Designed miniproteins, single chains, continued (3). Designs and how they scored, part 110

Each design is a single chain, and the fold is of that chain. pLDDT is the mean over its residues in the fold that is shown.

## One batch from the design tools (miniprotein)

Design m11816
Fold by ESMFold2-Fast:
Structure m11816 (fold): chain A 68 residues (1-68)
Amino acid sequence: SVVDEFKALLDEALAAGASEEELIARAEEFMKRVQAERPEEANDPEVQKKLLALLHEALERIAARRAA
């Protein structure tokens, strides 16, 4: 699913030590690709909500690492 692919992308970026800016850039690239290939899923409000929640969680993990 789009949600599972996005989670995998975020997990890979976090494992590679990505910054907040890098994570956001990767998320934007992913969304552009999904919009082109799977526009029905890209425009689904429930899918968008889940993707936003995953991005927020990943950003919180980066913030926690920076604060430690």
Scores: mean pLDDT 82

Design m11817
Fold by ESMFold2-Fast:
Structure m11817 (fold): chain A 83 residues (1-83)
Amino acid sequence: SEARRERLIAELEELGQRFKKILDEVKDNPELKAEVEQAIADIERTLERVRRGELTDEQMESDLGAHRKRLEYLEKKVEELKK
């Protein structure tokens, strides 16, 4: 449904903003910075494919899940830097 698609787009955009917040936290770590920049590029590619109508709702849910797991991984790496 269109309502489902709008929700998924909003969740992808929110994830993109969360990755950008992490980027600010890792600016002094070049390896992590590069990994976060790649994660941002990857989610922006997913959003571009969505805007072009190239992804089904199921594919969007799958990509959203993958990006969400990557965010959790990167957030954990940032926490390890604080220990």
Scores: mean pLDDT 84

Design m11818
Fold by ESMFold2-Fast:
Structure m11818 (fold): chain A 100 residues (1-100)
Amino acid sequence: MAAQEAASAQFNALLNIRVLKLESEVDADDVATVSLEGLDAANQKLSAKGTATPSSSSLSATPAAGHSAEFVEDASGVRSFSVVSADGRRLHLGGVPLAA
């Protein structure tokens, strides 16, 4: 709850996005899935979904105009989910949670 509220506050402050839902899960094959649903400053629906396997990552998204979403793995193997606005501002949500 508290971490999700903090992430929502950062989205509102940085991207003018109202976060409605943020979910993460890891399946039995170590595939991590992160899902985001929200509304942008124009009240247009933003949705993004990222998946990563131990050897690869992929992202599918239906962002509001000018927004994109990424599943990012840094050089140390820490996985994070990020949203990028049309003007290049980026919010990282930290490491992908490994527990439901």
Scores: mean pLDDT 51

Design m11819
Fold by ESMFold2-Fast:
Structure m11819 (fold): chain A 70 residues (1-70)
Amino acid sequence: MLSEEQRRAIAEEVRRRSTLSEEHIERAVEIILKSDSVEEIEKALFADPSLSLEDAVEAARIATEAYRRL
């Protein structure tokens, strides 16, 4: 399970590095902060109807890269 600190670190990396619109960044961040694992983050990002496939791919890539550095 991801800790609260790990979830915040991943969310901050997405905010800092993604090219998503502000609205889509906030949606991706909400998903990250509510997820228990990186696999759950990826699944939830791809399942979210408000995110395009391109947005979901970028957010998932940044989240997984951030997790590998924790």
Scores: mean pLDDT 85

Design m11820
Fold by ESMFold2-Fast:
Order: structure tokens, then sequence, then C-alpha cells
Structure m11820 (fold): chain A 89 residues (1-89)
């Protein structure tokens, strides 16, 4: 489905952000990895309850929190990429 595709693309995008962060700030990368873990839980629950919108809303919330973490860490350009991805959903 279109929603499942968008969710998978958003999760892949978070994985790429984590790879970039591992080169800059390992502790921040770990915090983002924890948020990715939560997004994967939302996706798993959505499949169990047959509600893809639940996963979409969960992933949007995770993207918002990651953007806030990046802004607080002084990485506004990377945060802007997360916010742009959120707008695509």
Amino acid sequence: SELERKIDEALEFIEEVIKELEKIDKELALKVEEELGLALIYRAIAKIINDPEFALEGVKEVLRRIAELLEEAGLPELAARLRAKLEEL
C-alpha cells in the first residue's frame, strides 16, 4: 500500500541519519536509534491491529522528536531534512 511504502521510506531515511550521526556524535546517534526502535514498534502494532494510520502517526511523532533532538544538539540543517521528510508523509 501507499502508506506502507511511505512508512518504509521514512524508516530508511532515519537509518541514513543515524549513519551520518555516528561520524559526528555517537551519543546522539544512540538517542536517534532509540527513536527508530519506537517507530518500528508502532509499525509492528499497526500490522497487528490492521491500522496503517497508527504507524503513520507514530512515525510522524518520531520524526518530530528526532528533529527536536538534532536542533537541541546544534544540527539545524539535519533537523530541517527530518522536518521535510515529515511534510512528505
Scores: mean pLDDT 86

Design m11821
Fold by ESMFold2-Fast:
Structure m11821 (fold): chain A 95 residues (1-95)
Amino acid sequence: SVEELIKKANEALKRKDYKTAADYYEQAGDIYLQNGDFENAAYWYLKASYLYYLAGEQEKADKVYLRVFFELSAQGKLDIFVKANVKVQKEIEKL
């Protein structure tokens, strides 16, 4: 379930295992995107992307960031992307 993926990601994040947290958040983003929930998909994908950056996984971070940008752009939902990006950046700055 998406709830179990988020729980596992949160547990990894608490122990500063940024790569494992990002992997689970990316999977949560996949489920939300499949369900057409663009707001939650953007949030979890961007959170995964920034955690990949913190883990030194630059290529994975870039791929996830660009994927969510292009997916939302294609749907005319860049406002959702911008809003989620600002929210996630503020959260990551506090880590």
Scores: mean pLDDT 90

Design m11822
Fold by ESMFold2-Fast:
Parts: sequence; structure tokens; C-alpha cells
Structure m11822 (fold): chain A 86 residues (1-86)
Amino acid sequence: AVVTDDYSLRDESEKIREILEKAGLEIVNSIEQVKELLKKDPNTEIVLQTGGQLTQDIRDYLINELGYPKDRILTFDEYLKKHPDV
């Protein structure tokens, strides 16, 4: 799953979206969508695309409220290193 903020580089964000969709990752843009995703797959990897407020709120929710494993909370660069075939 991927969290996307409305960050001003739309052309780069569009290319990132295409890569993530080809990898079969679900794109989410709210805490509620993250909660629903974790109900379906509690072991999913969460990719945080940007450093916006939504990304920080979701990171805080995952770490502080759920105790979600930090090794499953990835930056886009960390995801690509772990999955080099994407």
C-alpha cells in the first residue's frame, strides 16, 4: 500500500503512481483507508511517498497507536531497494 500526499510535483508523482500500480500496490490517501487496508492484510508493507502532514499523521498512527513494525513502513526508495524488480 502507498500513501500519497498532494505534493506539487505532479509529473513525478504520476510516474511513481504508474510504477506502484504495476507492482500491484494499493494507493491510499487517508488514515481511514489505511485502517481498512490493515483489516484486510495486517502484514502489508506501507510505503510513504512524501513528507506531508498526511504522511506524518499516518506514520504516527501506525507507530504510536498500532505499534506497527517499522520494517514494514518504507519510503519509496526503501521499497525499490527491497523490490528491485519493480
Scores: mean pLDDT 68

Design m11823
Fold by ESMFold2-Fast:
Structure m11823 (fold): chain A 89 residues (1-89)
Amino acid sequence: MKPKVVLGAAKTPYSNEKDLEAAKRIAETLEKEVGAEVVIDPNATPAQTAVSLRRLETGGEEPSEEELKRLADAYRKKYGIDVKIEDLK
């Protein structure tokens, strides 16, 4: 069964089109190297993308509550978006 990964871009007042280009490059690498099924959703947040990638790397282990908070804080600081932890689960 192919692992499924969702890659997205920031959708904020500070929307960065470079995130979508980065997602496309990561998708090509993941499909080539690990055979993953990659879905690019331009409305997905970078935090949601990071959670999907972590599940792939850990063989399906769920991120801890502390890791989800850390990701939300990091993306809020970089993109100015207030990401809720419930949106990552």
Scores: mean pLDDT 56

Design m11824
Fold by ESMFold2-Fast:
Structure m11824 (fold): chain A 78 residues (1-78)
Amino acid sequence: EKVEIPEIDPTASAEELLEKVREAFERIKPYLSKEEQEHMEKILEKLEKVVKENPEEAKKQIETLIEQLKEWVEEREK
């Protein structure tokens, strides 16, 4: 099965990008271990706080996370 990770939109708000990360996580969740799922949930929780306190920093962290998720999916498609 193909897993699609959303592309980074530089014009999107930090909140919109966080929602895309949540969607990407739900798509890959069946392929993750319980420990990996818990780790990702903690990352999302941290990002939610950063989005409210520092949206510019949150966007950078979200962009990095989306790139990491894309790399992980690409490695699995080999």
Scores: mean pLDDT 73

Design m11825
Fold by ESMFold2-Fast:
Structure m11825 (fold): chain A 106 residues (1-106)
Amino acid sequence: GAAELRALGERMVEAARRGDVEALRKAGEELLRAAEGASADELRVAVDGAERAYDAAVEAGDEESARVAAQTLLELAKRLLEVSENVTEAIGRVLRALGRVLELEL
């Protein structure tokens, strides 16, 4: 549910702020698992959490944590696109997530 996804997103943010890449990977994997079969509204909560974790990692100067958060964000945004009735919003989320991944890979 949304509460679980929000809590897992907050764990990603806290791990990113600490520069704890292992805790970030674990929280991201748990978030992706908890997001299986999630509604569009629940996936928006998960996407927002992963975006905040990415921003926290970038502010901390931790490129490895930023990459982990960006990959989690992209996967969640792709899932949102599959289930969302607001396709335009979901496409925007995917494009922003892809841009973050490309900044780290290029």
Scores: mean pLDDT 85

Design m11826
Fold by ESMFold2-Fast:
Structure m11826 (fold): chain A 66 residues (1-66)
Amino acid sequence: GAGAEAARAGALQGPRAAASTAGSAAWGFKMNGNEEGAAIAEKGRQAGTPEEGAAGAYLGADGSGG
């Protein structure tokens, strides 16, 4: 889904970009009412690592969309 794609793009741009992408994904999940996805993406943002951000956004998107 869009969250996974955005997280991947962020990871390719480096850790700061990945954290920013995870934060954007967390906001999107909150707006869509997916609190678990938002929490996972937010954890990735706080970690500030591309791997954590990408994984958080991907898992959140996968859980919300199938």
Scores: mean pLDDT 58

Design m11827
Fold by ESMFold2-Fast:
Structure m11827 (fold): chain A 74 residues (1-74)
Amino acid sequence: SDADKAALERQIAQVETALATLSTLPDSPTKIENLQALVDRGDALVAKYADSFPDLAARMRAQIDTMRARIDAM
């Protein structure tokens, strides 16, 4: 639906903005916690929307992979 697509687009944009902000911060337990929260949010969005909006879900998966790599590097 248009509402679901718009909701997913907004959520992806919010996650991308949050990731960009976190990238400017020094490594800390709080940063890991915030990155993990974004991973959990992204995973939930992919699970809900992968079949309906595969291109947007793929974009979200790319952000999740980036966040996981950052957590693993800390």
Scores: mean pLDDT 85

Design m11828
Fold by ESMFold2-Fast:
Structure m11828 (fold): chain A 83 residues (1-83)
Amino acid sequence: MKEELRKRLEEAVANAEKLSAQGDEWEKQDPTKAAELYEQMAEEYRAAAGIAREVDPNLAKQFEKMAKEAEQRAKELKERSQA
């Protein structure tokens, strides 16, 4: 179980990092698409935070912060694309 939690944590973080890079790439070309990628990034960091709470509460707090930052970025981009 602990090893499966570690694998899921590593996968969630890797997915979030990939989504972050993709979001940054699309931000100039398609802010709406970038916002969707940042929303997915936030979900991956929330998943990572949930897993991390069982093994490292400080790490979980870091992932929660990253998820909130990704959400804020996505909201800003959506507002700009609709305004």
Scores: mean pLDDT 82

Design m11829
Fold by ESMFold2-Fast:
Structure m11829 (fold): chain A 82 residues (1-82)
Amino acid sequence: SHHERLVEKVEELLEQIKESTDREEILNLALAVGSEVKIHIPEKSAEVMERIAEMRKADDEEAKKLAIELAEETIEWLRKLP
């Protein structure tokens, strides 16, 4: 399924976020998740942009937590697509 492969891609991004200790890498991975949302779930794009803006205001630990939460919710949204 197209959606199954997309879920796998976001799950790979989630694992990279979890393993990273580099702020710029974590933010770039969150942006990669946001790009997938913009293409496949455009109705969630505004919410995701706000969440990424909050990551940029947060410290490194909180930014990572927010990036993990974004990736996890994106996986849930993708699984609910028809």
Scores: mean pLDDT 87

Design m11830
Fold by ESMFold2-Fast:
Structure m11830 (fold): chain A 96 residues (1-96)
Amino acid sequence: MLRLARSTLQRILDAIQAEAKARGLKLERISKSYAARYLGIDESVLRGLPLNLARSLLPELKKRVLEADIDAGVAAIKAAVDLTIQRIQQRKLLEQ
């Protein structure tokens, strides 16, 4: 479970990066704090994937990924990234 949780978190982070690139935005333009809030996790979790932090996330990963499946969890994360990108675009329009 611990190794799977770490690999799952890395896969989720990779999906976030891939989704940002697919929409013509670099991950650097998407605030980690913003993404973390949308995902309902602490930004510290997005700073690497320490084994101890991955372990503390096991209950949350189990709810979102292991109970449905990994692909369903990744899909939910992609949706959260989409909302984050949408809000960034709306903010640009408002401040334009």
Scores: mean pLDDT 49

Design m11831
Fold by ESMFold2-Fast:
Structure m11831 (fold): chain A 70 residues (1-70)
Amino acid sequence: SEEEAVLKKSLELTKEEIKNIEGRIADLQAQLAAETDPERQAFLQRQIDYYNTVLENLKKKQKEIEEKLK
């Protein structure tokens, strides 16, 4: 169905977004591990916390789409 095709496309885009956000978190974690300035450490940690929230929301969206495709 057209609805199934739209959901499958949404699922693929959501999976790509998850992969991109996970990569960004990994890069930020590597920067944090190398950082010695406390103010920059705090900034990087806030960025990581923000992207972890985005990632949680994307994973919930993925699950909802997968359940609709069953």
Scores: mean pLDDT 90

Design m11832
Fold by ESMFold2-Fast:
Structure m11832 (fold): chain A 87 residues (1-87)
Amino acid sequence: SQEEAARARLLAVLNPKAAEYLEKAAELYEKGEDLKKVEEYVRKALEELAKGAREVTEEERELVANKQASNEVQSRVLAELAKKLLE
């Protein structure tokens, strides 16, 4: 979504590497690309967040990495992760 893209830009100031991966995932999701590609980039973003993460729940990480996660669930998780990083 456009909101997710905007939040990803803000995250670039706080965690550039994670923000780059989240922005790529959001772009792929918005374009209707393969869900597996979206999951790969979100997983990479979560790995960067984990290295110096402030607050990212294991539950959210599992939901995003889960093969059964829907596009809707991934979109919501991306938005919540962006919100947590800004708080």
Scores: mean pLDDT 59

Design m11833
Fold by ESMFold2-Fast:
Structure m11833 (fold): chain A 74 residues (1-74)
Amino acid sequence: SAVDQTIADLEATIGTLRAQLAASSDPHERQLLSGLIGVYEQTKAQIRANPDQLHQLMQQMQQQISQLDLQSQS
């Protein structure tokens, strides 16, 4: 299903971000990676709770990621 595939994709992304966090010694990069992991984990939990909201939750996630990226560049 689209829900199962999306959760699998989010878990793969979280895995990659956690590996990057474990390898990073830069405090700024670690802060950004921790924030991204949080957004992906929250979105995954929300999709599991409300699978009918998949499209809206994915849009909200992208907005949160964009906002986090803008804050990290200031």
Scores: mean pLDDT 86

Design m11834
Fold by ESMFold2-Fast:
Structure m11834 (fold): chain A 92 residues (1-92)
Amino acid sequence: SLKERLGRALGALHAVAEAAGDKEGVELVERIREELGLPEEAFREGYEEAKKLKDDPEKLLKLRDEALAEMIEVLDQDPEWERIVREIREEI
């Protein structure tokens, strides 16, 4: 499911933003999750995967890049979701 794929990617990006002290990144991810109604379990799965890598910067950055690529691929398949994400990003 596109929602599950995006949910997992955002969960990972949330944990990465927290590890970096990126408050705007955390806010962005939370707003996207809420607005798109993404599955909580998928989000948790991605979050926990990234959280396990908190002490391994190289693996965490690789997971971040993979999650960003997955998010881009999913948003390319849903123009309405891309629009919503763009609008949220412009407000932060």
Scores: mean pLDDT 85

Design m11835
Fold by ESMFold2-Fast:
Structure m11835 (fold): chain A 66 residues (1-66)
Amino acid sequence: MSAEEIKKEAGELLPYMSPEEAEEVFALALEYNQAKRNGDQEKEEELKKRLEEKIRRVKERLEAKE
C-alpha cells in the first residue's frame, strides 16, 4: 500500500477510531515523515508496515461490528 493510500484510509477511519488508536496512528505518521526527511529508508519501511498493520486492524474491527 502506498503512503497516499494509507493517509486516505486513516482519514476515512479516523471518526471510527478510539482516541488511543488515533494517537498511535498520528504518532506513527509523524515518525514516518521524519524518517523520510532524514533519508532513513530502513525506518521508513518499518514505520510504513506498522501503519498498514494498524489500519488493517481498525478495518477488521469495524467489519466485525457490521
Scores: mean pLDDT 75

Design m11836
Fold by ESMFold2-Fast:
Structure m11836 (fold): chain A 91 residues (1-91)
Amino acid sequence: MVAERVRELLERAEAALAAGDLETAARHLIEAIKLRSTSKLPEELVKRLDALDRALYAASDPETLEFMGRLMRELAEYLKELAETENFYGK
């Protein structure tokens, strides 16, 4: 189920990027990265996720980079909380 959700998010993000809607593409990308953090994904989806992340960064102007910076800050806090939770339950 998670892999299907990630595939759906990647398809929507790729379509948004192709349409020049960088904000929508970035939102779907971040949601997919959050799912990746809690579940093992097929290698094919991981490669697509990494390719989309790189493509978004390359397509971004300063305004979009600032927006992505805010989303990445939210992602970093999410990953930090996950790491702290894992460490609490053992090593």
Scores: mean pLDDT 73

Design m11837
Fold by ESMFold2-Fast:
Formats: sequence, structure tokens, C-alpha cells
Structure m11837 (fold): chain A 65 residues (1-65)
Amino acid sequence: VDEKAVLEALALIQIAITRLAMERGTLDKEESIKMLKRMAEQAKAAGLDDVAREIEETIKEVEKL
């Protein structure tokens, strides 16, 4: 399996989980932001700019809570 493809899949799954948790009011805001920031950095390093952008938009949504 390609590491880049695995990172993309994991990032998209985590974004979906984060958005669901936001909707249900169960999100740990501080921990989620830390994790998403790390994932965005990993995505940028891997050249997954579209994935990094989706993660950054998710961070902005979490920060508004």
C-alpha cells in the first residue's frame, strides 16, 4: 500500500469523525485541533495539498466552537 494513499484515507476518515463529533457535541476541541494540525502538516509534507486544505477548513470549524 502507498503511504500517501494511506495518509489521505486516514485524514478523510478523521475529518468525518471530527465533523460528526462536532454535530453531536462530543468533540474534545483542544485535542482535536492538535491532532488535525499534525495531520495537515503530514499531508503538506506528502504533497497532498487538497487534503491539507480540507483538514485546515475542519480546524477552522472546530475553532469556531
Scores: mean pLDDT 80

Design m11838
Fold by ESMFold2-Fast:
Structure m11838 (fold): chain A 58 residues (1-58)
Amino acid sequence: SAEIEKMREILEDPEKLKEEFERLKQGFINAGFPEELAEKMAEGIINLMEELVKRAEE
């Protein structure tokens, strides 16, 4: 799917991965979550993206 292709492109590029992590983290902070929790939530989303790409590429 187009969504999986976009996730793969982000995960394959260290700079894009860093940018996506920061966007997710900032998004959670803007939504009212504490910075420490926002960081953990962003990390969880990246981990989910890795799992989804892995399953789609198998």
Scores: mean pLDDT 84

Design m11839
Fold by ESMFold2-Fast:
Structure m11839 (fold): chain A 92 residues (1-92)
Amino acid sequence: SLVEELEKLQKEVKKIGEIEDDEKAIKEYLEAAKKFNEKMKDVKPKEEFVAAAKAILDEALAKTSKELEKEAIKAMAEVMAKAATIKEELKE
């Protein structure tokens, strides 16, 4: 279920954000992005799904004060965007 995958992503991102070791946090963010990308590779995501995934990452980025973690979250967002859809269609 796509809803279950979004819930897992949200829980993983929240858990990773609580890791005090910056190197470990970065590694976990990138692994989470990779796993999510693999699950989405054969899925035709709807606009609502892409928007929900972006909202989860935007919330995580807003709560993160560490620059290395911000870079990892941005990399995660890039990986998801490449796997999911053309975001331009969400605006029109």
Scores: mean pLDDT 63

Design m11840
Fold by ESMFold2-Fast:
Structure m11840 (fold): chain A 60 residues (1-60)
Amino acid sequence: SMEDLLAFAERGHQLYERARKAGKLDEAKKIFDEADELLKQGMPPEEVARYAEERFEKAL
């Protein structure tokens, strides 16, 4: 739904801002590339967002 897509975009923006403040934009770029590939493979946006957030937490 449109609401699910907006929620997905907001979670991506929040991850980007955390990465920017932590000086980890290079790591965030890699995670976003991984997330894009998972979306192309048909993984639901909610699962992709969770994956990216968990991946980023481990990189902190």
Scores: mean pLDDT 85

Design m11841
Fold by ESMFold2-Fast:
Structure m11841 (fold): chain A 73 residues (1-73)
Amino acid sequence: DEKIAELEKKAKESKPAEAYLLALEILKLKAEAGAPQEEIQALGKKYSHLTKELQANAEEATAYMTPLALAEL
């Protein structure tokens, strides 16, 4: 579990995008190591805020561009 602990430290010091990728790697490694379902689920919930933050940027861009495309017609 040393590798997972190292990734967790990196995620704490990383930018949101990098932290998200590190969180996915942590979840993958925990699942492969046979971590309890409760632990995997708890980690998924803990890192869901990173997904929301990245997704919010994409959704905001999409929502803003759709009205502009319609206005140009």
Scores: mean pLDDT 64

Design m11842
Fold by ESMFold2-Fast:
Structure m11842 (fold): chain A 93 residues (1-93)
Amino acid sequence: MKEQVRAEAEELIRRAEEVTNKGIELSKKLLDQGKEDEAKKIREAVFEVNAEIARARKLLSDPNATVEQLQAAIDELRRAIEKMEEEIKKAKS
Protein backbone atom coordinates (compact mmCIF):
# COMPACT_ATOMS: atom_id res chain seq x y z
CA MET A 1 0.00 0.00 0.00
CA LYS A 2 2.62 2.59 0.99
CA GLU A 3 4.81 1.62 -2.00
CA GLN A 4 1.86 2.16 -4.39
CA VAL A 5 1.10 5.60 -2.89
CA ARG A 6 4.79 6.57 -3.13
CA ALA A 7 4.89 5.49 -6.80
CA GLU A 8 1.73 7.54 -7.48
CA ALA A 9 3.30 10.60 -5.81
CA GLU A 10 6.51 10.24 -7.88
CA GLU A 11 4.53 9.94 -11.14
CA LEU A 12 2.39 12.99 -10.20
CA ILE A 13 5.55 15.03 -9.43
CA ARG A 14 6.88 14.12 -12.90
CA ARG A 15 3.62 15.31 -14.52
CA ALA A 16 3.66 18.48 -12.38
CA GLU A 17 7.21 19.33 -13.56
CA GLU A 18 6.12 18.81 -17.20
CA VAL A 19 3.05 21.08 -16.80
CA THR A 20 5.17 23.68 -14.94
CA ASN A 21 7.69 23.78 -17.83
CA LYS A 22 4.84 24.30 -20.32
CA GLY A 23 3.45 27.09 -18.09
CA ILE A 24 6.84 28.84 -17.93
CA GLU A 25 7.11 28.74 -21.76
CA LEU A 26 3.57 30.09 -22.15
CA SER A 27 4.16 32.85 -19.56
CA LYS A 28 7.18 34.11 -21.57
CA LYS A 29 5.15 34.15 -24.81
CA LEU A 30 2.25 35.97 -23.12
CA LEU A 31 4.64 38.58 -21.69
CA ASP A 32 6.16 39.11 -25.17
CA GLN A 33 2.58 39.68 -26.46
CA GLY A 34 1.90 42.32 -23.77
CA LYS A 35 -0.55 40.01 -21.94
CA GLU A 36 0.87 40.82 -18.48
CA ASP A 37 -2.24 39.78 -16.49
CA GLU A 38 -2.43 36.34 -18.15
CA ALA A 39 1.36 35.86 -17.73
CA LYS A 40 1.06 36.76 -14.01
CA LYS A 41 -1.75 34.21 -13.45
CA ILE A 42 0.36 31.46 -15.07
CA ARG A 43 3.40 32.44 -12.93
CA GLU A 44 1.23 32.31 -9.76
CA ALA A 45 0.01 28.82 -10.73
CA VAL A 46 3.65 27.73 -11.38
CA PHE A 47 4.63 28.99 -7.89
CA GLU A 48 1.74 27.04 -6.30
CA VAL A 49 2.60 23.79 -8.15
CA ASN A 50 6.31 24.13 -7.22
CA ALA A 51 5.37 24.62 -3.54
CA GLU A 52 3.28 21.40 -3.62
CA ILE A 53 6.10 19.50 -5.43
CA ALA A 54 8.49 20.56 -2.62
CA ARG A 55 5.99 19.38 0.02
CA ALA A 56 5.48 16.00 -1.68
CA ARG A 57 9.25 15.48 -2.09
CA LYS A 58 9.86 16.19 1.63
CA LEU A 59 7.26 13.54 2.55
CA LEU A 60 8.75 11.04 0.06
CA SER A 61 12.21 11.50 1.69
CA ASP A 62 10.72 10.86 5.18
CA PRO A 63 10.68 7.11 6.05
CA ASN A 64 8.09 7.87 8.79
CA ALA A 65 5.62 9.58 6.44
CA THR A 66 2.18 7.95 6.71
CA VAL A 67 -0.04 6.84 3.81
CA GLU A 68 -2.51 9.56 4.94
CA GLN A 69 0.17 12.28 4.71
CA LEU A 70 1.30 11.07 1.26
CA GLN A 71 -2.32 10.90 0.02
CA ALA A 72 -3.01 14.45 1.29
CA ALA A 73 0.10 15.71 -0.55
CA ILE A 74 -1.02 13.90 -3.73
CA ASP A 75 -4.50 15.46 -3.46
CA GLU A 76 -3.08 19.00 -2.99
CA LEU A 77 -0.58 18.58 -5.85
CA ARG A 78 -3.36 17.26 -8.13
CA ARG A 79 -5.51 20.32 -7.30
CA ALA A 80 -2.58 22.68 -8.06
CA ILE A 81 -1.97 20.94 -11.42
CA GLU A 82 -5.69 21.19 -12.34
CA LYS A 83 -5.73 24.91 -11.50
CA MET A 84 -2.61 25.45 -13.63
CA GLU A 85 -4.09 23.52 -16.59
CA GLU A 86 -7.25 25.68 -16.32
CA GLU A 87 -5.19 28.92 -16.38
CA ILE A 88 -3.21 27.62 -19.40
CA LYS A 89 -6.49 26.84 -21.21
CA LYS A 90 -7.90 30.31 -20.43
CA ALA A 91 -4.69 32.04 -21.61
CA LYS A 92 -4.77 30.13 -24.93
CA SER A 93 -8.40 31.13 -25.57
Scores: mean pLDDT 85

Design m11843
Fold by ESMFold2-Fast:
Structure m11843 (fold): chain A 100 residues (1-100)
Amino acid sequence: YKELGEKDAEQLDDPELAELIKKIGELLEKKTEEALKELVKLVEKVAELAVKRGTPERVAKAGVAVAKIWYRVTVEKKDPAELLEEEAARLGIPVLPRPA
């Protein structure tokens, strides 16, 4: 992930935005709840800076990099069991309590 952040940083040509993307990559490796909360804040800052300074091309590149990192964090946080439970609820499948 550090390699991905460095490559995207060169393409953006914006040192502040590049530094934020690097930090996002480092937080992704931690896989902790605190890292996830910090990642959300950094994603917001990256989006804000990209819009504030960016041309459409720069905004698009930053958005793709941020989306990839965000998607991985979300997928790593989600368990298959939780996803199945949510889909069952959406389909209206009744869940019976099983106290034992």
Scores: mean pLDDT 55

Design m11844
Fold by ESMFold2-Fast:
Structure m11844 (fold): chain A 92 residues (1-92)
Amino acid sequence: SPEVIALMRLIAMSTLIWLKVKQKKELSDADIALLQQDFDAIRPYMSPDIAAQMDALIADIKAGQLSPQQALDRLLQIQQAFVAEVRRRRAA
């Protein structure tokens, strides 16, 4: 389903950021571009509230306002919210 593909992309994105945290490295311009592309690809499969949280996260990352750890923490919160939404739809 599109929601499973979206979840897999969110997991891949969080894994990328986690790796940068572990290596004590900043997100490169290429990393940020990949995150933007992945977010844009999955945006249609999310509620407006979750999509707005993702837009805010990417904007803050691009503005240099977040450390990799802070970016990871916010993305994991968005991922948890999305998982809860998908599970609710499947329980109906």
Scores: mean pLDDT 85

Design m11845
Fold by ESMFold2-Fast:
Structure m11845 (fold): chain A 96 residues (1-96)
Amino acid sequence: MFVDSELAERHFELEKEDLRKQLPEYSPRVQKLVEELIELVEKEPSAFVQSVTLGVAQLVFAVVRAIGKSNPETPQEELEEFTARLLEKIIESIKK
């Protein structure tokens, strides 16, 4: 894949904006975890790793939405707990 460093930086900023745009729909716990993830990823020297890591967080939200669509009676609190646990796992993996 060809990666332009300027395009990679712009893509990272757009990924942050997309994640933050989704935050008001989730609990304060999920919002805090996403901001912690963004803060950790901003310290990463590789633009590729930054983009991939935020992409994984976007995938978490996509999976949670798919679960909600497949099981429309699923309580919002259950989806939020699942989302929080996945985000915590990602953060832990980055911290090692």
Scores: mean pLDDT 74

Design m11846
Fold by ESMFold2-Fast:
Structure m11846 (fold): chain A 68 residues (1-68)
Amino acid sequence: MKEEIEKLKEEAKRLAKKLRDLGDEVSANQVDMLIESGERLYKRGDEEAALKTYKRAVELGKEAIKKL
């Protein structure tokens, strides 16, 4: 679980950076907000909610790139 959470967080960060590089600041900011939410959930011990939130961040980032 910890390795999966770290991998998803890293992927979400990569997607946000790629979106900014492509000029989609709005989607990049939305991905960053989900990453921050996931980190807050993880710090309070809610690993399942953190995992789901990071998965949402990755999905949003991938969908935003696909629409460009």
Scores: mean pLDDT 84

Design m11847
Fold by ESMFold2-Fast:
Structure m11847 (fold): chain A 95 residues (1-95)
Amino acid sequence: SVSDIFYRELGRRLDITTLTPEEREELNRILDEAVKLYKELSPEERLKLGREWQKEALETLLASEDGMSREAIRALSRMSAATGLQTTALRELQK
């Protein structure tokens, strides 16, 4: 399923078994949003959005270097969603 793609990308970036229930719930909301956008957007729109989310996530990770890891978890979840949106779009556009 599409959800499997997003969870696979997430698993590459963080160990979800180490997360609190609250962190896992927020992570699931981010991935659910990505699945919704996957269904609503064209491949070209998903590439644009994925690039924007990836940039924002990177900026958050850089800013959270002196901060708490919870912001990093959110940013890593967004980065995973961004990668899933871009990867699925590229596969559909490359024929």
Scores: mean pLDDT 77

Design m11848
Fold by ESMFold2-Fast:
Structure m11848 (fold): chain A 100 residues (1-100)
Amino acid sequence: MYKVTITADKEPGPVLAAAVARILAEYGATRIHVTSKSPVAIQAAVDAARALGVEASGTVTDGPFTIEAEFPTKEQAEKAANAAKDLLESFGFKVEVKIE
C-alpha cells in the first residue's frame, strides 16, 4: 500500500473537499481520511468517498486541511496526488504532497 498525504495552506470548503476525495477514489484509493477545521467539509468529503465504495473517515482539528489516501500501486498514488494537487492549485491553494 502507498499512502498519499495532501495538505492545503487554506480551508478549501465542502465542495472542493468533496471534489478532492472523489478524485482520489476514482484513481483507486481504498481508504481516505480527512482532517479539517470544518465538520461540513469532512462530511462532504467522507460522503463523496463512500458513494464510490471507499472506506472514509474524518477528524476535526485546528490544524491545516489534510487528506490521506491509501493506494494499491505507486502509479495510482502518483496520478491521484498529481490530479488532486492540480485541482487545488487551480483554485489558488498552495499544496504539499507526500507519498510513502
Scores: mean pLDDT 88

Design m11849
Fold by ESMFold2-Fast:
Order: structure tokens, then C-alpha cells, then sequence
Structure m11849 (fold): chain A 64 residues (1-64)
């Protein structure tokens, strides 16, 4: 399992991808990148990363 500081970096990256998708008019490739980031976060086994992944997926679902 990854260290918490690395999880924090991935959380910030995933959140940035969601914001980028919104600014790019819901670009499909950016949405796919955000979903991939969420999957990585879910697989870390860190509780806060799983919560962030669920939040990212909820935000992406609102864009569709």
C-alpha cells in the first residue's frame, strides 16, 4: 500500500482532472483520465483516497 503523502498527491491530481474536464466542456478524454485517477485512488487501500475517489466519480457523473 502507498504512503499517505503519495495518496494526497494523487487526490490533488484527480481533483485537478475533474476541474480540467469542467473547463474543457466535459472533454471525454479528460473525463476518462479522471475516472482512471479515481480507480488508482480506490486501489491504494487508504480510506481518505477511497473517499476522494468516490467524490471524483460523483462529480464526473454530474457532468454526464
Amino acid sequence: KIKEELADRYIRAGEALVEAAKKLGNDPLTIKAARSAAEILRNTGVPKAKEAADRILEEIDKLL
Scores: mean pLDDT 77

Design m11850
Fold by ESMFold2-Fast:
Structure m11850 (fold): chain A 98 residues (1-98)
Amino acid sequence: SMRERLLELGDELIEVLAEGEEASKDLWVQVELSVLQIEVAVSKLVLRKSEDPEVIEEEARRLIRAARRAARLAREEGLEELARRAEEIARELEELLE
């Protein structure tokens, strides 16, 4: 289902964010990546508890924004492979909404 795939992509995004946090040497980038991990975890919790299509679509949009932000932070740190993975997650999330 769309919800199950969103949860899988959320898990992949958390993995990318955690790897970025460990790889970064900038404290403020580490903090931003940690905050994004919390944001994604909250979206996953909402997705597990809601059957409302409008809520599911809103959480998908939040995950897309988080993935794009993760890609930007990874690029700023020179973590090009993590940026690419985050961009791929964003693309797959957008495809689920179409």
Scores: mean pLDDT 90

